# Designed miniproteins, single chains, continued (2), part 23

Each design is a single chain, and the fold is of that chain. pLDDT is the mean over its residues in the fold that is shown.

## One batch from the design tools (miniprotein)

Design m4773
Fold by ESMFold2-Fast:
Structure m4773 (fold): chain A 84 residues (1-84)
Amino acid sequence: SLAEIEAAARRVAQALAKASKEDPAGLQEARANQLAGLEAMRPELGAEKTEQLRRLLDEAFAHAEAGDVEGAARALTEMALLYL
């Protein structure tokens, strides 16, 4: 359900926000690795969907780094819905 997806996204957002305070270097490495992995999937996802997911992933990390758990959770929820 959408509510279950939103709850899962909020849990991930909380973990990212915590990581930004406790291990900011590791979080930046994870961000770079996730963006590279997404770009590698471009031939399968198509250009438009890859660019949408790339923006949402970047937004999720940026919100988490700012301590904005709700902003990060919204971006992660939108990413999950694009995979459905």
Scores: mean pLDDT 86

Design m4774
Fold by ESMFold2-Fast:
Structure m4774 (fold): chain A 83 residues (1-83)
Amino acid sequence: SELEKLKKEMEEAIKKAEELLKNVDKLPKEKLIKEMKKVLEKGKEVLDLLKLGGAPQEVLDEAQKAVEKIEKIAKEIEEKVKK
């Protein structure tokens, strides 16, 4: 179903954000920032598509928390890259 596809895309976005954080010392800072921006944009896109598709409130709440988690990871990467 479309809902299941969007849920998987959100899970993939979280995993990719966590992978970028794990490899923060191994990747060039420009690549880290660029890829992290893409992951965050994808997470927000998935949340918007879930809203447009009329997903249940529970699913929307979980997706919102997922986007917030990705945003926190993005800030952590930015802080580590500045050092």
Scores: mean pLDDT 86

Design m4775
Fold by ESMFold2-Fast:
Structure m4775 (fold): chain A 60 residues (1-60)
Amino acid sequence: MSKAQAEELGKKYGLTASQVLGAYRLSQQLPDEVTLQYLVRDMGLSREEAEELLAELKAL
């Protein structure tokens, strides 16, 4: 993932580029459900927003 991609996703979901890069790293190392729980609980996303972001991260 590039910094520009992280910034674009960050703007869409109300996250910083660093937060998006961290979520991307977790999505590659952990099961999808664990990444979704992190996005909802620690990043404050709704379940729907977390699922959309995870799908976009997986498409990279």
Scores: mean pLDDT 83

Design m4776
Fold by ESMFold2-Fast:
Order: C-alpha cells, then structure tokens, then sequence
Structure m4776 (fold): chain A 74 residues (1-74)
C-alpha cells in the first residue's frame, strides 16, 4: 500500500541521511564548525529527510521516486 511504501521510504531516507553525515563527517565538521556533534547532525539530517519524503508524498509524488531522488542527493 502507499502507506507502507511511505513508511519504508521515510525509514530508508532517514537511515541514508544518517549514513551520509557519518561518511562525510570530516568535511561537514569543517564547513559547519565545532558547535555541532556528529549525533546532532545525524538526527537533524534524518528529520529533514523524513519531513521531505512526507511532504513530497503528500504533494502526490511516489514514495519510491522521492527516495531515489534523495539517494542522488537532490
């Protein structure tokens, strides 16, 4: 169902966001300064990714397509 696809996309997008921050932490830290921890940035990125997926799906986009766009960094 669309609800199941949405929940899967939200979960996967959040996980992808956390992983991306972790993998790029050295560069992100240099750009963002010392005020943010790895954990704080991971959680912010996860929340933003989840919100973006929900917003796009509410606007009528396919959850799978939204996740694919996020995987491409856009």
Amino acid sequence: SREEELERAVREAAELARRTVEENWERIKAESGDDLSLEELQERAARRAAAAVRKAVEAGEDPREVLEKLRRGA
Scores: mean pLDDT 78

Design m4777
Fold by ESMFold2-Fast:
Structure m4777 (fold): chain A 104 residues (1-104)
Amino acid sequence: AEGAEEGARRAAEAAERGDGEEAAEGSIRAGEGAAEESPEGRVWAEAGGGMGAISSSVGKLAGEPAVGGALGAEAAANGARAAGAKESAEAAEEGARRAREAAE
C-alpha cells in the first residue's frame, strides 16, 4: 500500500495547490502502487495505469490533465478491489478524487 498511499498523498497535496498536472501524476502513481500489492491486482492495475497514461495525454490535449489522471486511477482502483487489494484500491480512489478536485 505504501506506493499507492504515496501517490494518493502527492495527488492530494497537488490538488491543494491547484496543480492539476501534478495531481494527475500522483493519481497515476497511486494506480502503479496498487499493482505492487497483488499478483492478481497487478494485471488490472497495469491496465488501469496504461489507461491513466492515455487518459492523461487526452486530458492534456483537452486542457484537463487532472481529469485524465483521475480516470486512470479509478480504473486501477477497480482492478485492485476486484483482486482483493482493498487498501491499495482505497488509496488509488483517494488519489483520483483529489485529481478531480484539482481539475475543478
Scores: mean pLDDT 58

Design m4778
Fold by ESMFold2-Fast:
Structure m4778 (fold): chain A 82 residues (1-82)
Amino acid sequence: TEEEERRRAVAREVSKLQDEIDTLIEKGIAAGKPKDEILKEVESLVDQRVAELREKYGVPDEAAEAIRKGLIGEAQDRIDAL
């Protein structure tokens, strides 16, 4: 169904965003950036991409907020594990 296609498309975009976040963190650490600066860059990227998901795929506000919190939380855990 169209809904199933949208759900799969959103999942693919979130997966790509997770890869971009991981790359951003790795490059930031390699460049000697402070952890708080890296997290701020991740938050900016996530905010931009989540807004795009809402516009392009009609992601509901509740789901968009959950995606945002999940990705930022995962990034924070990743940074703290370094």
Scores: mean pLDDT 85

Design m4779
Fold by ESMFold2-Fast:
Structure m4779 (fold): chain A 82 residues (1-82)
Amino acid sequence: DDEAAARLREEFENDPSLFEKRLEEQLAKDLALARETGEASEETLREAYEFHLELYKKMLAGELDPAEVAARLAEFAARVEA
């Protein structure tokens, strides 16, 4: 996992759009799993995708640091799971 994390970091530095593509791939997987298990609504998963994407865009623009992004993601997860 450390090697995968290092590789992703390098790819993001060279092509920031890879994060958006990764989020799209993850959303597709989460939607498929939700359809199989019924654990989450597709609307909730899409809302999470939009939230993550906006945080990432702000981070790239220098408006949010990675620690603040992590904090906002944790707050969002808590609200969605509640």
Scores: mean pLDDT 68

Design m4780
Fold by ESMFold2-Fast:
Structure m4780 (fold): chain A 90 residues (1-90)
Amino acid sequence: DLEDGQLRFKIEVNEDGKAKIVVYRYNKEKGTLELLKEVDLPENFNADSWKALAEGVDEASKVSDLEEQKKLIEEGIERALKLSGEPVLT
């Protein structure tokens, strides 16, 4: 069972046919997974990109503060995008 503030990520295809990396946060009071972050899937997303994203989500799962979780997820996504050959916006 999911705990409050627990994070999940997956690759989803939206209504426009675009693949996206999506991160959800579990809200135990509502019993729902709420969208926390969404980014377009880069063309050259690979195993190293996936590992970087997973590590970021794992680190974010160790903190309870929403803004700190978002920061750690963003850092994981930036590493994943860089490993996919995408430029990171500074």
Scores: mean pLDDT 76

Design m4781
Fold by ESMFold2-Fast:
Structure m4781 (fold): chain A 71 residues (1-71)
Amino acid sequence: SSAEQRRLIEEQLDNFRRTLQHLASTESAEEAKELADRMFKRIVTYLKTRLSPELVEQFAKELEELKKEIL
């Protein structure tokens, strides 16, 4: 359902945000960016198996915005 897909997306965004905040406080800027990029690619690859291409693209943009805001 769309509600279940939204919950999954919101949970992944919250997990990614927490990870980015942790990386920002514990790693150098360069290392934090590299680790965040690796996590981003893994999340997008996983979601491609479960969500429509349009929804994956929209979610990927939200993840990129989080990286920009936090790192």
Scores: mean pLDDT 82

Design m4782
Fold by ESMFold2-Fast:
Structure m4782 (fold): chain A 86 residues (1-86)
Amino acid sequence: SAEEEQARADVASILTEQFAFLRGQADAAAAKVPDRRDEAMAALDDLLARTLQTLREGSASEGARVGGEALGEAQRLVAELEALAA
């Protein structure tokens, strides 16, 4: 339905913006631990790509749930990188 398509677009937009913010935080932390930068960026990009694929193949509700889990994992990865940079 048009409502389901709009809901998926809204979820995709929110996830993309939140992952871009986390990617920026990871990049800033990685300036102090450059050996970990490429791995961290690849992991964040992979999490977003897989989440958006799930959203395209499933419902907006399923995509939002999986996206929430992926954001939690992304936040943990960024926190680990920030801890190494401290």
Scores: mean pLDDT 87

Design m4783
Fold by ESMFold2-Fast:
Structure m4783 (fold): chain A 82 residues (1-82)
Amino acid sequence: KYEPIAKAYELAAKRVQERLKDSPYRDEIVEALRKAAEAYKKGNPKEATKYLDEALRIASRLTPEERQAFLDALVEAMKEVS
């Protein structure tokens, strides 16, 4: 039931890792997104939401340019899953 959403967050994590290489917050955001994907794979959307909220909290500390790259990564990943 949650396989497409889990795949989207895995793709988003990969894109954040590639696009935010110079950010001190990159690894924390990537980890939170991967934990959200894993929670969705286990059928636990409540736990996934907790990790997504953590990723968004960390992303609030990004520069405007980095924050836009993060949001673009999420939107693009969601569009790529069928």
Scores: mean pLDDT 84

Design m4784
Fold by ESMFold2-Fast:
Structure m4784 (fold): chain A 64 residues (1-64)
Amino acid sequence: SRDELVARAFEVAREQFEELEKKLAENPDASPEEKQKMEQEALDRMSARVGELAREHRERRERS
């Protein structure tokens, strides 16, 4: 369902934010550019994962 998709998307976002926070905490002296790169990589991973979940949801609906 759409609610399941939304719940999974939020779970993915939380996991990626937790990983990002851990990486930033492990690198407190990282430059602003390095921190921005870490943030962008986390966003890219979230987007890819959410996109995959949305595609799977659409395919399952089309086959049922």
Scores: mean pLDDT 79

Design m4785
Fold by ESMFold2-Fast:
Structure m4785 (fold): chain A 89 residues (1-89)
Amino acid sequence: SMEAEKLKEETIKELEEIKKKTLEELRKRNVSDADLKAADAGLSALIALAEHELQRMIEEKVPLEEMKKLAEKLVKWFKEEAERIIKQL
């Protein structure tokens, strides 16, 4: 549905904004170029997995309410993983 496609787009956009802010924070902390590249690659891979899962739910016609619950959990989990990366570097 158009609503499910929009939910996917909005969710991925939110994850990309979290990634952008995380990388900006790491740059301010003078993290090495190698660690910055690794963090970017890792976060990008997680976004790709989230996009794949949301796309699968669209193709399998999962109810929009269930997709919204998963999207909320994905955003929360991604924020927690981004915070872990910042704390470890």
Scores: mean pLDDT 89

Design m4786
Fold by ESMFold2-Fast:
Structure m4786 (fold): chain A 108 residues (1-108)
Amino acid sequence: DKPFVTKLDAELLKPGETYEGIVASVKKQGDSYVVTITLKLKKPAVIDGVEVTSVGIRVRVTNPEFAAKLKEGTPVTVKVLKITDDYVELQITAGGVTETVRLEIRDP
């Protein structure tokens, strides 16, 4: 699995804001881990008549110390550092370990 965030989910995130998240899944890929995180929105959004309270991000983790802090159900803190037309840069903190990751923005 390639690390990404969908364009719809990226549009619900704001640069400079910090979100609370939970690790939804962890998959080993070679020497790295692909981690899916569900972020709680500060304010619910309504899309096509449906209330959206969370967004999903998929990140690649290569640092073993950081990977050891990420298990299904683990709370994480995610700060949005930057959003561009093609990527999102995030700072993720879990168990006192902080990493900066870049995610590709993909159309659904």
Scores: mean pLDDT 82

Design m4787
Fold by ESMFold2-Fast:
Structure m4787 (fold): chain A 86 residues (1-86)
Amino acid sequence: SPAAISEEQLRELKELIRETAKKKKSEKIGEVLIKMIEAIVAGDMEKYEEILKENNANKLDASLDELRQALRELAERLEEMREVLE
């Protein structure tokens, strides 16, 4: 569930999103993804739907998908690093 993500995990994820977006020259898309994740973690589904609607209108689909894929890869690496430290 969204509530299972700790404040530290959320902070690390947001930092990884910003860093990845900067490297991909897609900072606007990175900030959108951060807002979506913050809404999900807060349980604010109304805000999440609002962000989705706005971004569908803006036609960010192709660049957003590439960034999402890179973020999934980074999330997996973060999980692997935690497992090694335990």
Scores: mean pLDDT 65

Design m4788
Fold by ESMFold2-Fast:
Structure m4788 (fold): chain A 74 residues (1-74)
Amino acid sequence: SLEEIEIELTALAVAVAKLEGEDDSVIDRALAGYDPETREKIRRLAEQYVAELDLSELRKRIRELQKERAALLG
């Protein structure tokens, strides 16, 4: 679903921010639109991505999901 893609994209963006050494405020802003339970799920998913993938793999997955999102919106 579109909601699932948005959640996964947010988790990937958080993972990229963590690996790039971005300030916690950047991560907090990315999560601000979500309820506490969904924020916890996104943080866990982002931690899994940081453990399993490098920056190039994260960016590739983001591009693939952005294409899927565009297809659902168009």
Scores: mean pLDDT 84

Design m4789
Fold by ESMFold2-Fast:
Formats: sequence, C-alpha cells, structure tokens
Structure m4789 (fold): chain A 97 residues (1-97)
Amino acid sequence: MESVLKTLELLEVSEEIKELVKKALEEVKDLPELLLKVIETGLLLVADLYKNNPNLTLEDAKALVEEFIAIARAESDPVVVMEKIIELVRKLKEKLG
C-alpha cells in the first residue's frame, strides 16, 4: 500500500483517484500476495490512464477497478488476472483515443 501511494504522489494524480486506489487496496487486503501485487499494478495503470486522459471520468475509473477486483476474486492464477487487466486497460485506451 505505502509504495503504491508514494508512486501515485510521484505521478501527481488527483485526490479522487488516490482515494479510489486506497479503498480498492483495503477491499483486496485479504487476497494472496501475488494477486494483491497484480491488483496494485492494475491500479497504477488506471491512475496513470486517468491522469493522461482528460476524457476518462472517475466513474469509468471506478468501473475498471471494480472489474479488476471481480477478476481477481474469480481467478486463482495471477498471470491470467494480469493478462485480463492489461486487455481491459488496452481496450479503454483505444476507446479514448
């Protein structure tokens, strides 16, 4: 958590996205370490995407984070979870640009 929050400070993201990331990390605190690391990576990708794409709404970011959590809850393989997260971020980038 602390390293993720420090990375968000370096990325200079809004307080709204910092709170979204913090809440998501608390919600997934019970996940196995590898799945938690995958979700941490996905959250950083969302924060970066939100900062660099003014057309991306907070509701879009929330929906994407909720889908990451749902995938991590349904899948036991961290590689599969990461691949699905990357694909969701890629599709959203295509929609924005």
Scores: mean pLDDT 81

Design m4790
Fold by ESMFold2-Fast:
Parts: structure tokens; C-alpha cells; sequence
Structure m4790 (fold): chain A 78 residues (1-78)
């Protein structure tokens, strides 16, 4: 079971701007809005200040969305 509350808290504690897009992606994912979740998580992935920790969370979000290939792409950037 994906712990949205824990992951959202972790994303909010991230010092970088990519954490904001991760938080948005999680909110949309919880609401079942896959398209907006994909858009937000893509913005986090593409962010120049994304840390390895951000990229790990991005990969987890992609897996919850059923996007295994995109999850692997995020992990490859770590």
C-alpha cells in the first residue's frame, strides 16, 4: 500500500523546488487524476535541481501510475 501521507510529508520537507512538483503529483495521484499526476511528476523529473532523493520518489510515483518504463528512466538519472 502506497503511504501518500508519509511521502507527501517527505516531499514537503525537501529543500529544492522539485519537491513542490512531487507534492502536486502525489495529490493528483491520490485523487485519481492520472494525467495531471503525470504532468506534475514529469516537471519534477525535468527540474534542474532534482536530487537523487527526488528522483527515487519520482520513480515510485511512476510505478503507482503503472508507468514502469518512466520509473526506470527516473532511476537511470540517479
Amino acid sequence: EFDYEKVIEKAKSLPDPAGRYITLALIYLEKGDKEKALEAVRKALEHPDATPQDLRIVAEIYRELGEEELAKEAEAKI
Scores: mean pLDDT 75

Design m4791
Fold by ESMFold2-Fast:
Structure m4791 (fold): chain A 71 residues (1-71)
Amino acid sequence: HMEELEKELERQRLLDEGVDKTVADMRAAKTQGEFNAAVAKGAKELLDHPLITQEEAGEAVARAVRRVLAA
């Protein structure tokens, strides 16, 4: 039971860190190409992790894009 909770906490940490990193990379982008590359990189890094589903990675990247566009 504790191992399942630890895996869930690690998964949430990876998603939160992925969002924050993608936001930072997008904000550092100076061109549209760099912005697009930051989005693609963020999605790939999350999808490369076995604890994260394709749906979760997509939602995290969408959340990162919304944060950048709202500020």
Scores: mean pLDDT 80

Design m4792
Fold by ESMFold2-Fast:
Structure m4792 (fold): chain A 86 residues (1-86)
Amino acid sequence: SAELERALAEAREALRRGDLEAAAEALDAAALGIKRLVDEGRVDDALAAIPELKELIREFARLAGMPELAELNVPALDKLEDYLKS
């Protein structure tokens, strides 16, 4: 999905410059993009994007000083990934 690819790119760029507000918006857009792929049955495309979203969430949590964001969201994505593989 071009929209998901753009959201992930925007999240990477925002995190690089320390723009946490822009990063949060881009990460939300990326999560919605993955949900849309799942809802459309595009499972392989969703699975390809989940690892990068997990890494970007970990980086956001580190920069924001909020490790609980990664502790909540990364296991949820791991569970989704396992579900989609089954």
Scores: mean pLDDT 88

Design m4793
Fold by ESMFold2-Fast:
Structure m4793 (fold): chain A 74 residues (1-74)
Amino acid sequence: DERRREEGVRALREVGERFEPKVSRSMLDGVILYVRLNSLGDAADALLHTGKTADPRVGETYEAFSRRLREVLR
């Protein structure tokens, strides 16, 4: 349960870091869609929330994206 969420969050982060920059964005969209369809939306939101503690640009992007994602997942 919670372990699966952490796995999803880790996967999203690793995909983002591995396939930067443009491919990563496309892949993240695919992974987020998969997480949403499989009821792992909380994992994606947790990752996006955590990202804002790093680089201010990255944090701001993750914060804005997290807000949109939560609105869509709702």
Scores: mean pLDDT 48

Design m4794
Fold by ESMFold2-Fast:
Structure m4794 (fold): chain A 73 residues (1-73)
Amino acid sequence: SLAEEARELGRKVGEELGLSEEATEALVRALEALAEDPARAAGVALRAVALRLEGASDEEIRRAAEEALREAL
């Protein structure tokens, strides 16, 4: 399902970025909520990458993912 694929993508992105479990879970939930909107889902994943490149903390990335989830709901 698209939701399962989105969750798997979120886990892989979290692993590649070395995110905490909490930040990874937030990213997974945001991508799952956006599974039917690939452009917005891509935007959320790319923002996590951009934040990590800028040296953002796991907590900052978690908050960004939670903001994206709230906007999706």
Scores: mean pLDDT 87

Design m4795
Fold by ESMFold2-Fast:
Structure m4795 (fold): chain A 75 residues (1-75)
Amino acid sequence: MLSESAKEALVRYIREQAEKKLIEAGVPEEEARRIAEEIGRLVRELLDQGASFGEAMAAGAKAVEEAIRRYKEEK
């Protein structure tokens, strides 16, 4: 299992990457930040339940893709 420091670092990294990708897709900065925080919480929960680094990264990437898809569908 990852240490607490490693989990915090990974969650922060995934949130930052999610926010950047959402902004690149045209999501407003405030909304992108909020969605990225939600994705970070999801990833943290998976890590706390014993998910691997790769599983957490894959879940984060999938959540970003779903958020972008939903944003485009609502337009």
Scores: mean pLDDT 81

Design m4796
Fold by ESMFold2-Fast:
Structure m4796 (fold): chain A 68 residues (1-68)
Amino acid sequence: EERMREIEAELRARGVDAPVTIIELAAKYGLSVEEVLEAVRRYEARHPGQLDAQAAIDAVKEVAERRK
């Protein structure tokens, strides 16, 4: 819970409105805030204006699977 709160606060501070699912994935798989930010920003750069909750979740899952 504390780790999820930290991740949410840091993402907000850096201008990312992340779904709870992304925060849970990051906490569960030990992803850094930088890894989450990079995944979301890379997706946004490839698909400008098409970033939605599912797309962001899928981008973070890709990083989490590499972490596994």
Scores: mean pLDDT 71

Design m4797
Fold by ESMFold2-Fast:
Structure m4797 (fold): chain A 110 residues (1-110)
Amino acid sequence: MELVQEAVSEPVELKPGDTAEFTFTVTAPSGKYLVLAEVTNLGDEPLVVDIEVFVNGKLIARLRGARIEPGGSVGIVAEADLKQGDKVTVRVTVLEGSGTIQVRLRLYRL
């Protein structure tokens, strides 16, 4: 698989019940991709989160109740047909814990 695009969000502080959305514009050529969204816990407390990935507002993948230890990461993967200019949105909802998260999106060509 060839990595064709990578994007990293600014860090965001979240508390239980908070939702943050990170939207990335596809700059890669139109094609089939493996979409990897990775959420990193930059804080000192464990987090339990829901992670959802959308393409142009359509849900393509969801991971519920994922535990992320301090300094740890959790990834979610989905296959998608993407066009240049498409919007990939990663939504993170905190169920438990408080801290700072950062989201990384990687597109691998299939």
Scores: mean pLDDT 88

Design m4798
Fold by ESMFold2-Fast:
Structure m4798 (fold): chain A 65 residues (1-65)
Amino acid sequence: GTFTAEARGPPGARSTLLVDGQEAATAVADDQGVAVVTVDLPPGTHTVTLRTEGQPPLTATVTVP
C-alpha cells in the first residue's frame, strides 16, 4: 500500500525515507520547509525512518494489511 511521510525543516533541506534500513525515497523541502515522501510498502510490519538534513531522525513502525 502507499505510505506518505511529511518532513519539516529549513527550505531546501533533503529528506530521505528508509524502509527496513534501506533508502526508499528522497524529497527536498519547499519554500515553507515541507517535504513529502511517498513509497509503496508490501504487506507486513515495517520500520520506517525519516532523515531530514539538520533535524533528528523520526522512526515509526508501520503495518500494512
Scores: mean pLDDT 81

Design m4799
Fold by ESMFold2-Fast:
Structure m4799 (fold): chain A 55 residues (1-55)
Amino acid sequence: ATAKVTVTPVSATSARVAVEIDGVTFEFDVEGETVTISGQAVSTAEAAVLDAATS
Protein backbone atom coordinates (compact mmCIF):
# COMPACT_ATOMS: atom_id res chain seq x y z
CA ALA A 1 0.00 0.00 0.00
CA THR A 2 1.15 3.55 -0.75
CA ALA A 3 0.36 6.47 1.52
CA LYS A 4 0.98 10.17 0.85
CA VAL A 5 0.49 13.03 3.28
CA THR A 6 0.23 16.62 2.04
CA VAL A 7 -0.08 19.74 4.19
CA THR A 8 -1.16 22.88 2.31
CA PRO A 9 -1.17 26.26 4.09
CA VAL A 10 -4.48 28.03 3.53
CA SER A 11 -3.77 31.10 5.69
CA ALA A 12 -1.28 32.25 8.32
CA THR A 13 -3.16 30.25 10.98
CA SER A 14 -4.86 27.46 9.03
CA ALA A 15 -3.92 24.57 6.80
CA ARG A 16 -5.53 21.86 4.71
CA VAL A 17 -4.32 18.34 5.30
CA ALA A 18 -4.72 15.58 2.71
CA VAL A 19 -3.92 11.92 3.27
CA GLU A 20 -4.01 9.69 0.20
CA ILE A 21 -4.01 5.92 0.73
CA ASP A 22 -4.25 3.62 -2.29
CA GLY A 23 -6.04 6.32 -4.27
CA VAL A 24 -8.46 7.25 -1.48
CA THR A 25 -8.04 10.83 -0.28
CA PHE A 26 -9.02 12.11 3.16
CA GLU A 27 -9.05 15.91 3.46
CA PHE A 28 -9.63 18.12 6.47
CA ASP A 29 -8.98 21.68 7.53
CA VAL A 30 -7.24 22.57 10.77
CA GLU A 31 -6.54 25.87 12.48
CA GLY A 32 -3.12 26.47 13.99
CA GLU A 33 0.24 28.00 13.16
CA THR A 34 1.69 24.59 12.23
CA VAL A 35 0.10 21.30 11.26
CA THR A 36 1.66 17.85 11.49
CA ILE A 37 0.33 14.32 11.10
CA SER A 38 3.34 12.55 12.61
CA GLY A 39 2.31 13.58 16.14
CA GLN A 40 -0.91 11.53 16.22
CA ALA A 41 -2.72 14.63 15.04
CA VAL A 42 -5.87 13.06 13.57
CA SER A 43 -7.43 9.77 14.67
CA THR A 44 -9.23 9.28 11.33
CA ALA A 45 -6.06 9.79 9.28
CA GLU A 46 -4.04 7.66 11.72
CA ALA A 47 -6.61 4.84 11.55
CA ALA A 48 -6.60 5.01 7.75
CA VAL A 49 -2.78 4.86 7.64
CA LEU A 50 -2.75 1.91 10.06
CA ASP A 51 -5.36 0.09 7.96
CA ALA A 52 -3.33 0.63 4.77
CA ALA A 53 -0.15 -0.60 6.47
CA THR A 54 -1.93 -3.73 7.75
CA SER A 55 -3.82 -4.52 4.55
Scores: mean pLDDT 58

Design m4800
Fold by ESMFold2-Fast:
Structure m4800 (fold): chain A 82 residues (1-82)
Amino acid sequence: MITIDSETGLVTCPECSSHTVTAQHFVSELAVPGINGTVLCGECFHSFSEEDVAELSTVESKGEDIPPDFARDIKTAVERVL
């Protein structure tokens, strides 16, 4: 399951549990035309799939420090690629 760490705003890799991708970077990669969702974990180079992105869009952040706008932006990005 993909999660976002509330303290750092980093996306947790489902394969190695590392925090190497920022939530903002994840959204930016998906919003760029032509990248085909090629977000990679910096530690294990796990490619985040469309399924992973869709899961993230449905996960309600438990973090008080994660802006509500970020969750909305992820949902919008996922809707554009699905």
Scores: mean pLDDT 53

Design m4801
Fold by ESMFold2-Fast:
Structure m4801 (fold): chain A 63 residues (1-63)
Amino acid sequence: DSLKQQAIQNSQQLKDTALSKGMPDVAQTGESLKKQAKESTDPSKAQKLYQISQQMLQSVQQT
């Protein structure tokens, strides 16, 4: 599922961006989202994880 792959990528970028900005709590959230995306077998779960990871990534990039 492409949404699952995008959720994994967004979550990794969230972790990397958060670490570069000194936000270890947000980086931990990124790691958690990545793990959930990798373990996901439900397309609706993958869709939600994609949306959450995308929104959080945009928020961190603007900080």
Scores: mean pLDDT 82

Design m4802
Fold by ESMFold2-Fast:
Structure m4802 (fold): chain A 89 residues (1-89)
Amino acid sequence: MSEEEFKKLTDKLIEAAKNKDYEAMEKYLEQIAEMIKSVKTWEELNKFARIVEEALEEIKKANPNDTEMLNKILRKVQEAFAEAVAKLA
């Protein structure tokens, strides 16, 4: 369901990052951001945050010196979580 779909998207993001496929990365980042913003409960938001944290650590290990890519991913994800938090508050 939504958690499994979210994990599949983060797995695709990790693969795109490892392959330096920036077009695919942007596509999957947009989809991930929309799923985060669609969250209806704090429990689901916390689960998504954990999945994203694990994905980001894997991307950092694969591409430790690609700071531009990492900062772009972090910014997009942080903005999506901030919007989700505002909607749930």
Scores: mean pLDDT 83

Design m4803
Fold by ESMFold2-Fast:
Structure m4803 (fold): chain A 63 residues (1-63)
Amino acid sequence: MSLDEAKREARRAAAVPGGDAFLAAPSHEATVEVTVDGRRYAVTVRVTRDGDELRTEVEAAPL
């Protein structure tokens, strides 16, 4: 099992915030701990709204 699976799980867990959240700030960041094959990873998901586009960046670090 790979870091790519951990990143995919984190993206699903982070979900896109509601519209009122993007009124407060154009960028939202969440860090999720994911366990893959008994190893823990800290996965940070950043969602930025740029006009009508959403940009998603995912970073993973082993714990």
Scores: mean pLDDT 68

Design m4804
Fold by ESMFold2-Fast:
Structure m4804 (fold): chain A 72 residues (1-72)
Amino acid sequence: GPGPGEAAFLGAGEVGEKGVAGPLGAGGIYSMAANTVGGDQRAGFAAGYALGKEKGEASAEEAGRAGVEAAR
């Protein structure tokens, strides 16, 4: 299946689509994922990877790194 960051970011996206900023907004979902794994590089890449996949990038790996910045 896809990386763990994809699920975390997807959840944030769903909240955004409803036009509501809940505790699980984009920042909340990402923060929760980072807190769970100790805020290591894997959490950052996973979130970026999910962003890249959502944008439909051909290279999700490269998009993953840039996606983290784009989500801010």
Scores: mean pLDDT 45

Design m4805
Fold by ESMFold2-Fast:
Formats: structure tokens, sequence, C-alpha cells
Structure m4805 (fold): chain A 114 residues (1-114)
């Protein structure tokens, strides 16, 4: 519980929103709610992660202990949020912003693993 709260404190509001969607996908798969799971994976894949990779990562989350599961969900949320920012950087031709997004992503991923 304290470790989970620590991990949550590392995430911004956008990353927390993605993490909630990932958590709902994990719970849908655990409950056998195929329709809800397929819809949530579709939402997550729209952020640039292939559906097959998402399914494999969600299976890993289900098989993980609670703390490791929250780390994996939080890392995926950081990656999804960063992918959206990189799409914006590319559309606006802002190379400096793209470098800042990549650096912040690497920093947050390291902090989640600490």
Amino acid sequence: SEEIKKIESLLDPTELSWRKTIEEAVEAKKKGDKKRYELLVGVLSSAGIPEKELDELIEKMIKSDPIERHKLMSKMAVEIAANWKLIIARATKDEKYAEEVKAEREKKLAEIDA
C-alpha cells in the first residue's frame, strides 16, 4: 500500500488517467469480461502500442505480485503519455520538446524501478 502510493506520486494527472485505464483492462481480463477488455485494449493501442504487445504486457501484470503489477502499469502509463507528447512534437516540428519528453520518460521509468 505505501509502495503503491509512492509509485502513484511519481505520475502526473495524464499518466494517472492512462494508469487507471490500464488497471481497468487488467481487471476486465481477470474477470473474463472479453467485450470490455477488447474495448480497453483498443483505447490503449490508439496511443501507439500494438495490441499483441499490450495483451502480453497485461498478462504479465496479472501474473505479477501487487507491487510489481503497479510498477508495470505505471511504466506503461508513462510510455503511453510520452508517445502522445512525441506525436505532438513531430506534428509541430519541435525537436527540443521531443528530446525533453524522451529525457523525462527515461527519468520517470528509472524512478518507478527504484
Scores: mean pLDDT 86

Design m4806
Fold by ESMFold2-Fast:
Structure m4806 (fold): chain A 103 residues (1-103)
Amino acid sequence: EENYKKLVELVEKKLREAGFSDEEIAEAQKIIDREKNNRSIKLAVEYVKQGKYKEAVALALETIAMRAFFEGKDELAAKYRELSVKVRKEIYKGNEKKPLHHH
């Protein structure tokens, strides 16, 4: 329960930081709540438990984008998917950081 609430909070924060409107954020929240039993959302909650917040957000946004697409909300689906891709690129850049000590 707490990890699911944390996932929703992280997704909302990321959408707001990316300049999404309150209406677009509310729609994403409705979709993720309907998809609580979706395998991908359950996996995103497991990523939150592991402290893998970017992986959790990227997976949740991809799931939200796919559901918006199936509901005929093509423009909104594309926006959610673009944000998911940006978050995935952040994960890749984090993993490719120099093997040298950062201090």
Scores: mean pLDDT 82

Design m4807
Fold by ESMFold2-Fast:
Structure m4807 (fold): chain A 58 residues (1-58)
Amino acid sequence: MIEEAVEQTLKRLKDLGLEASEEKVRELVAVTMLFQENPDIETVVDQVVSSVKALATP
């Protein structure tokens, strides 16, 4: 479920000290799931976290 992936992504981002809006995270989760045949929540969370981290890292 998208909501579960969003919640797990936000939790992991907080653990890493990264900021992202819930709306932005939800959008990234939805896009990631659209391009996967069998989306696994953990894989989706990992990809979204990596994307946010890349955008935040100088």
Scores: mean pLDDT 76

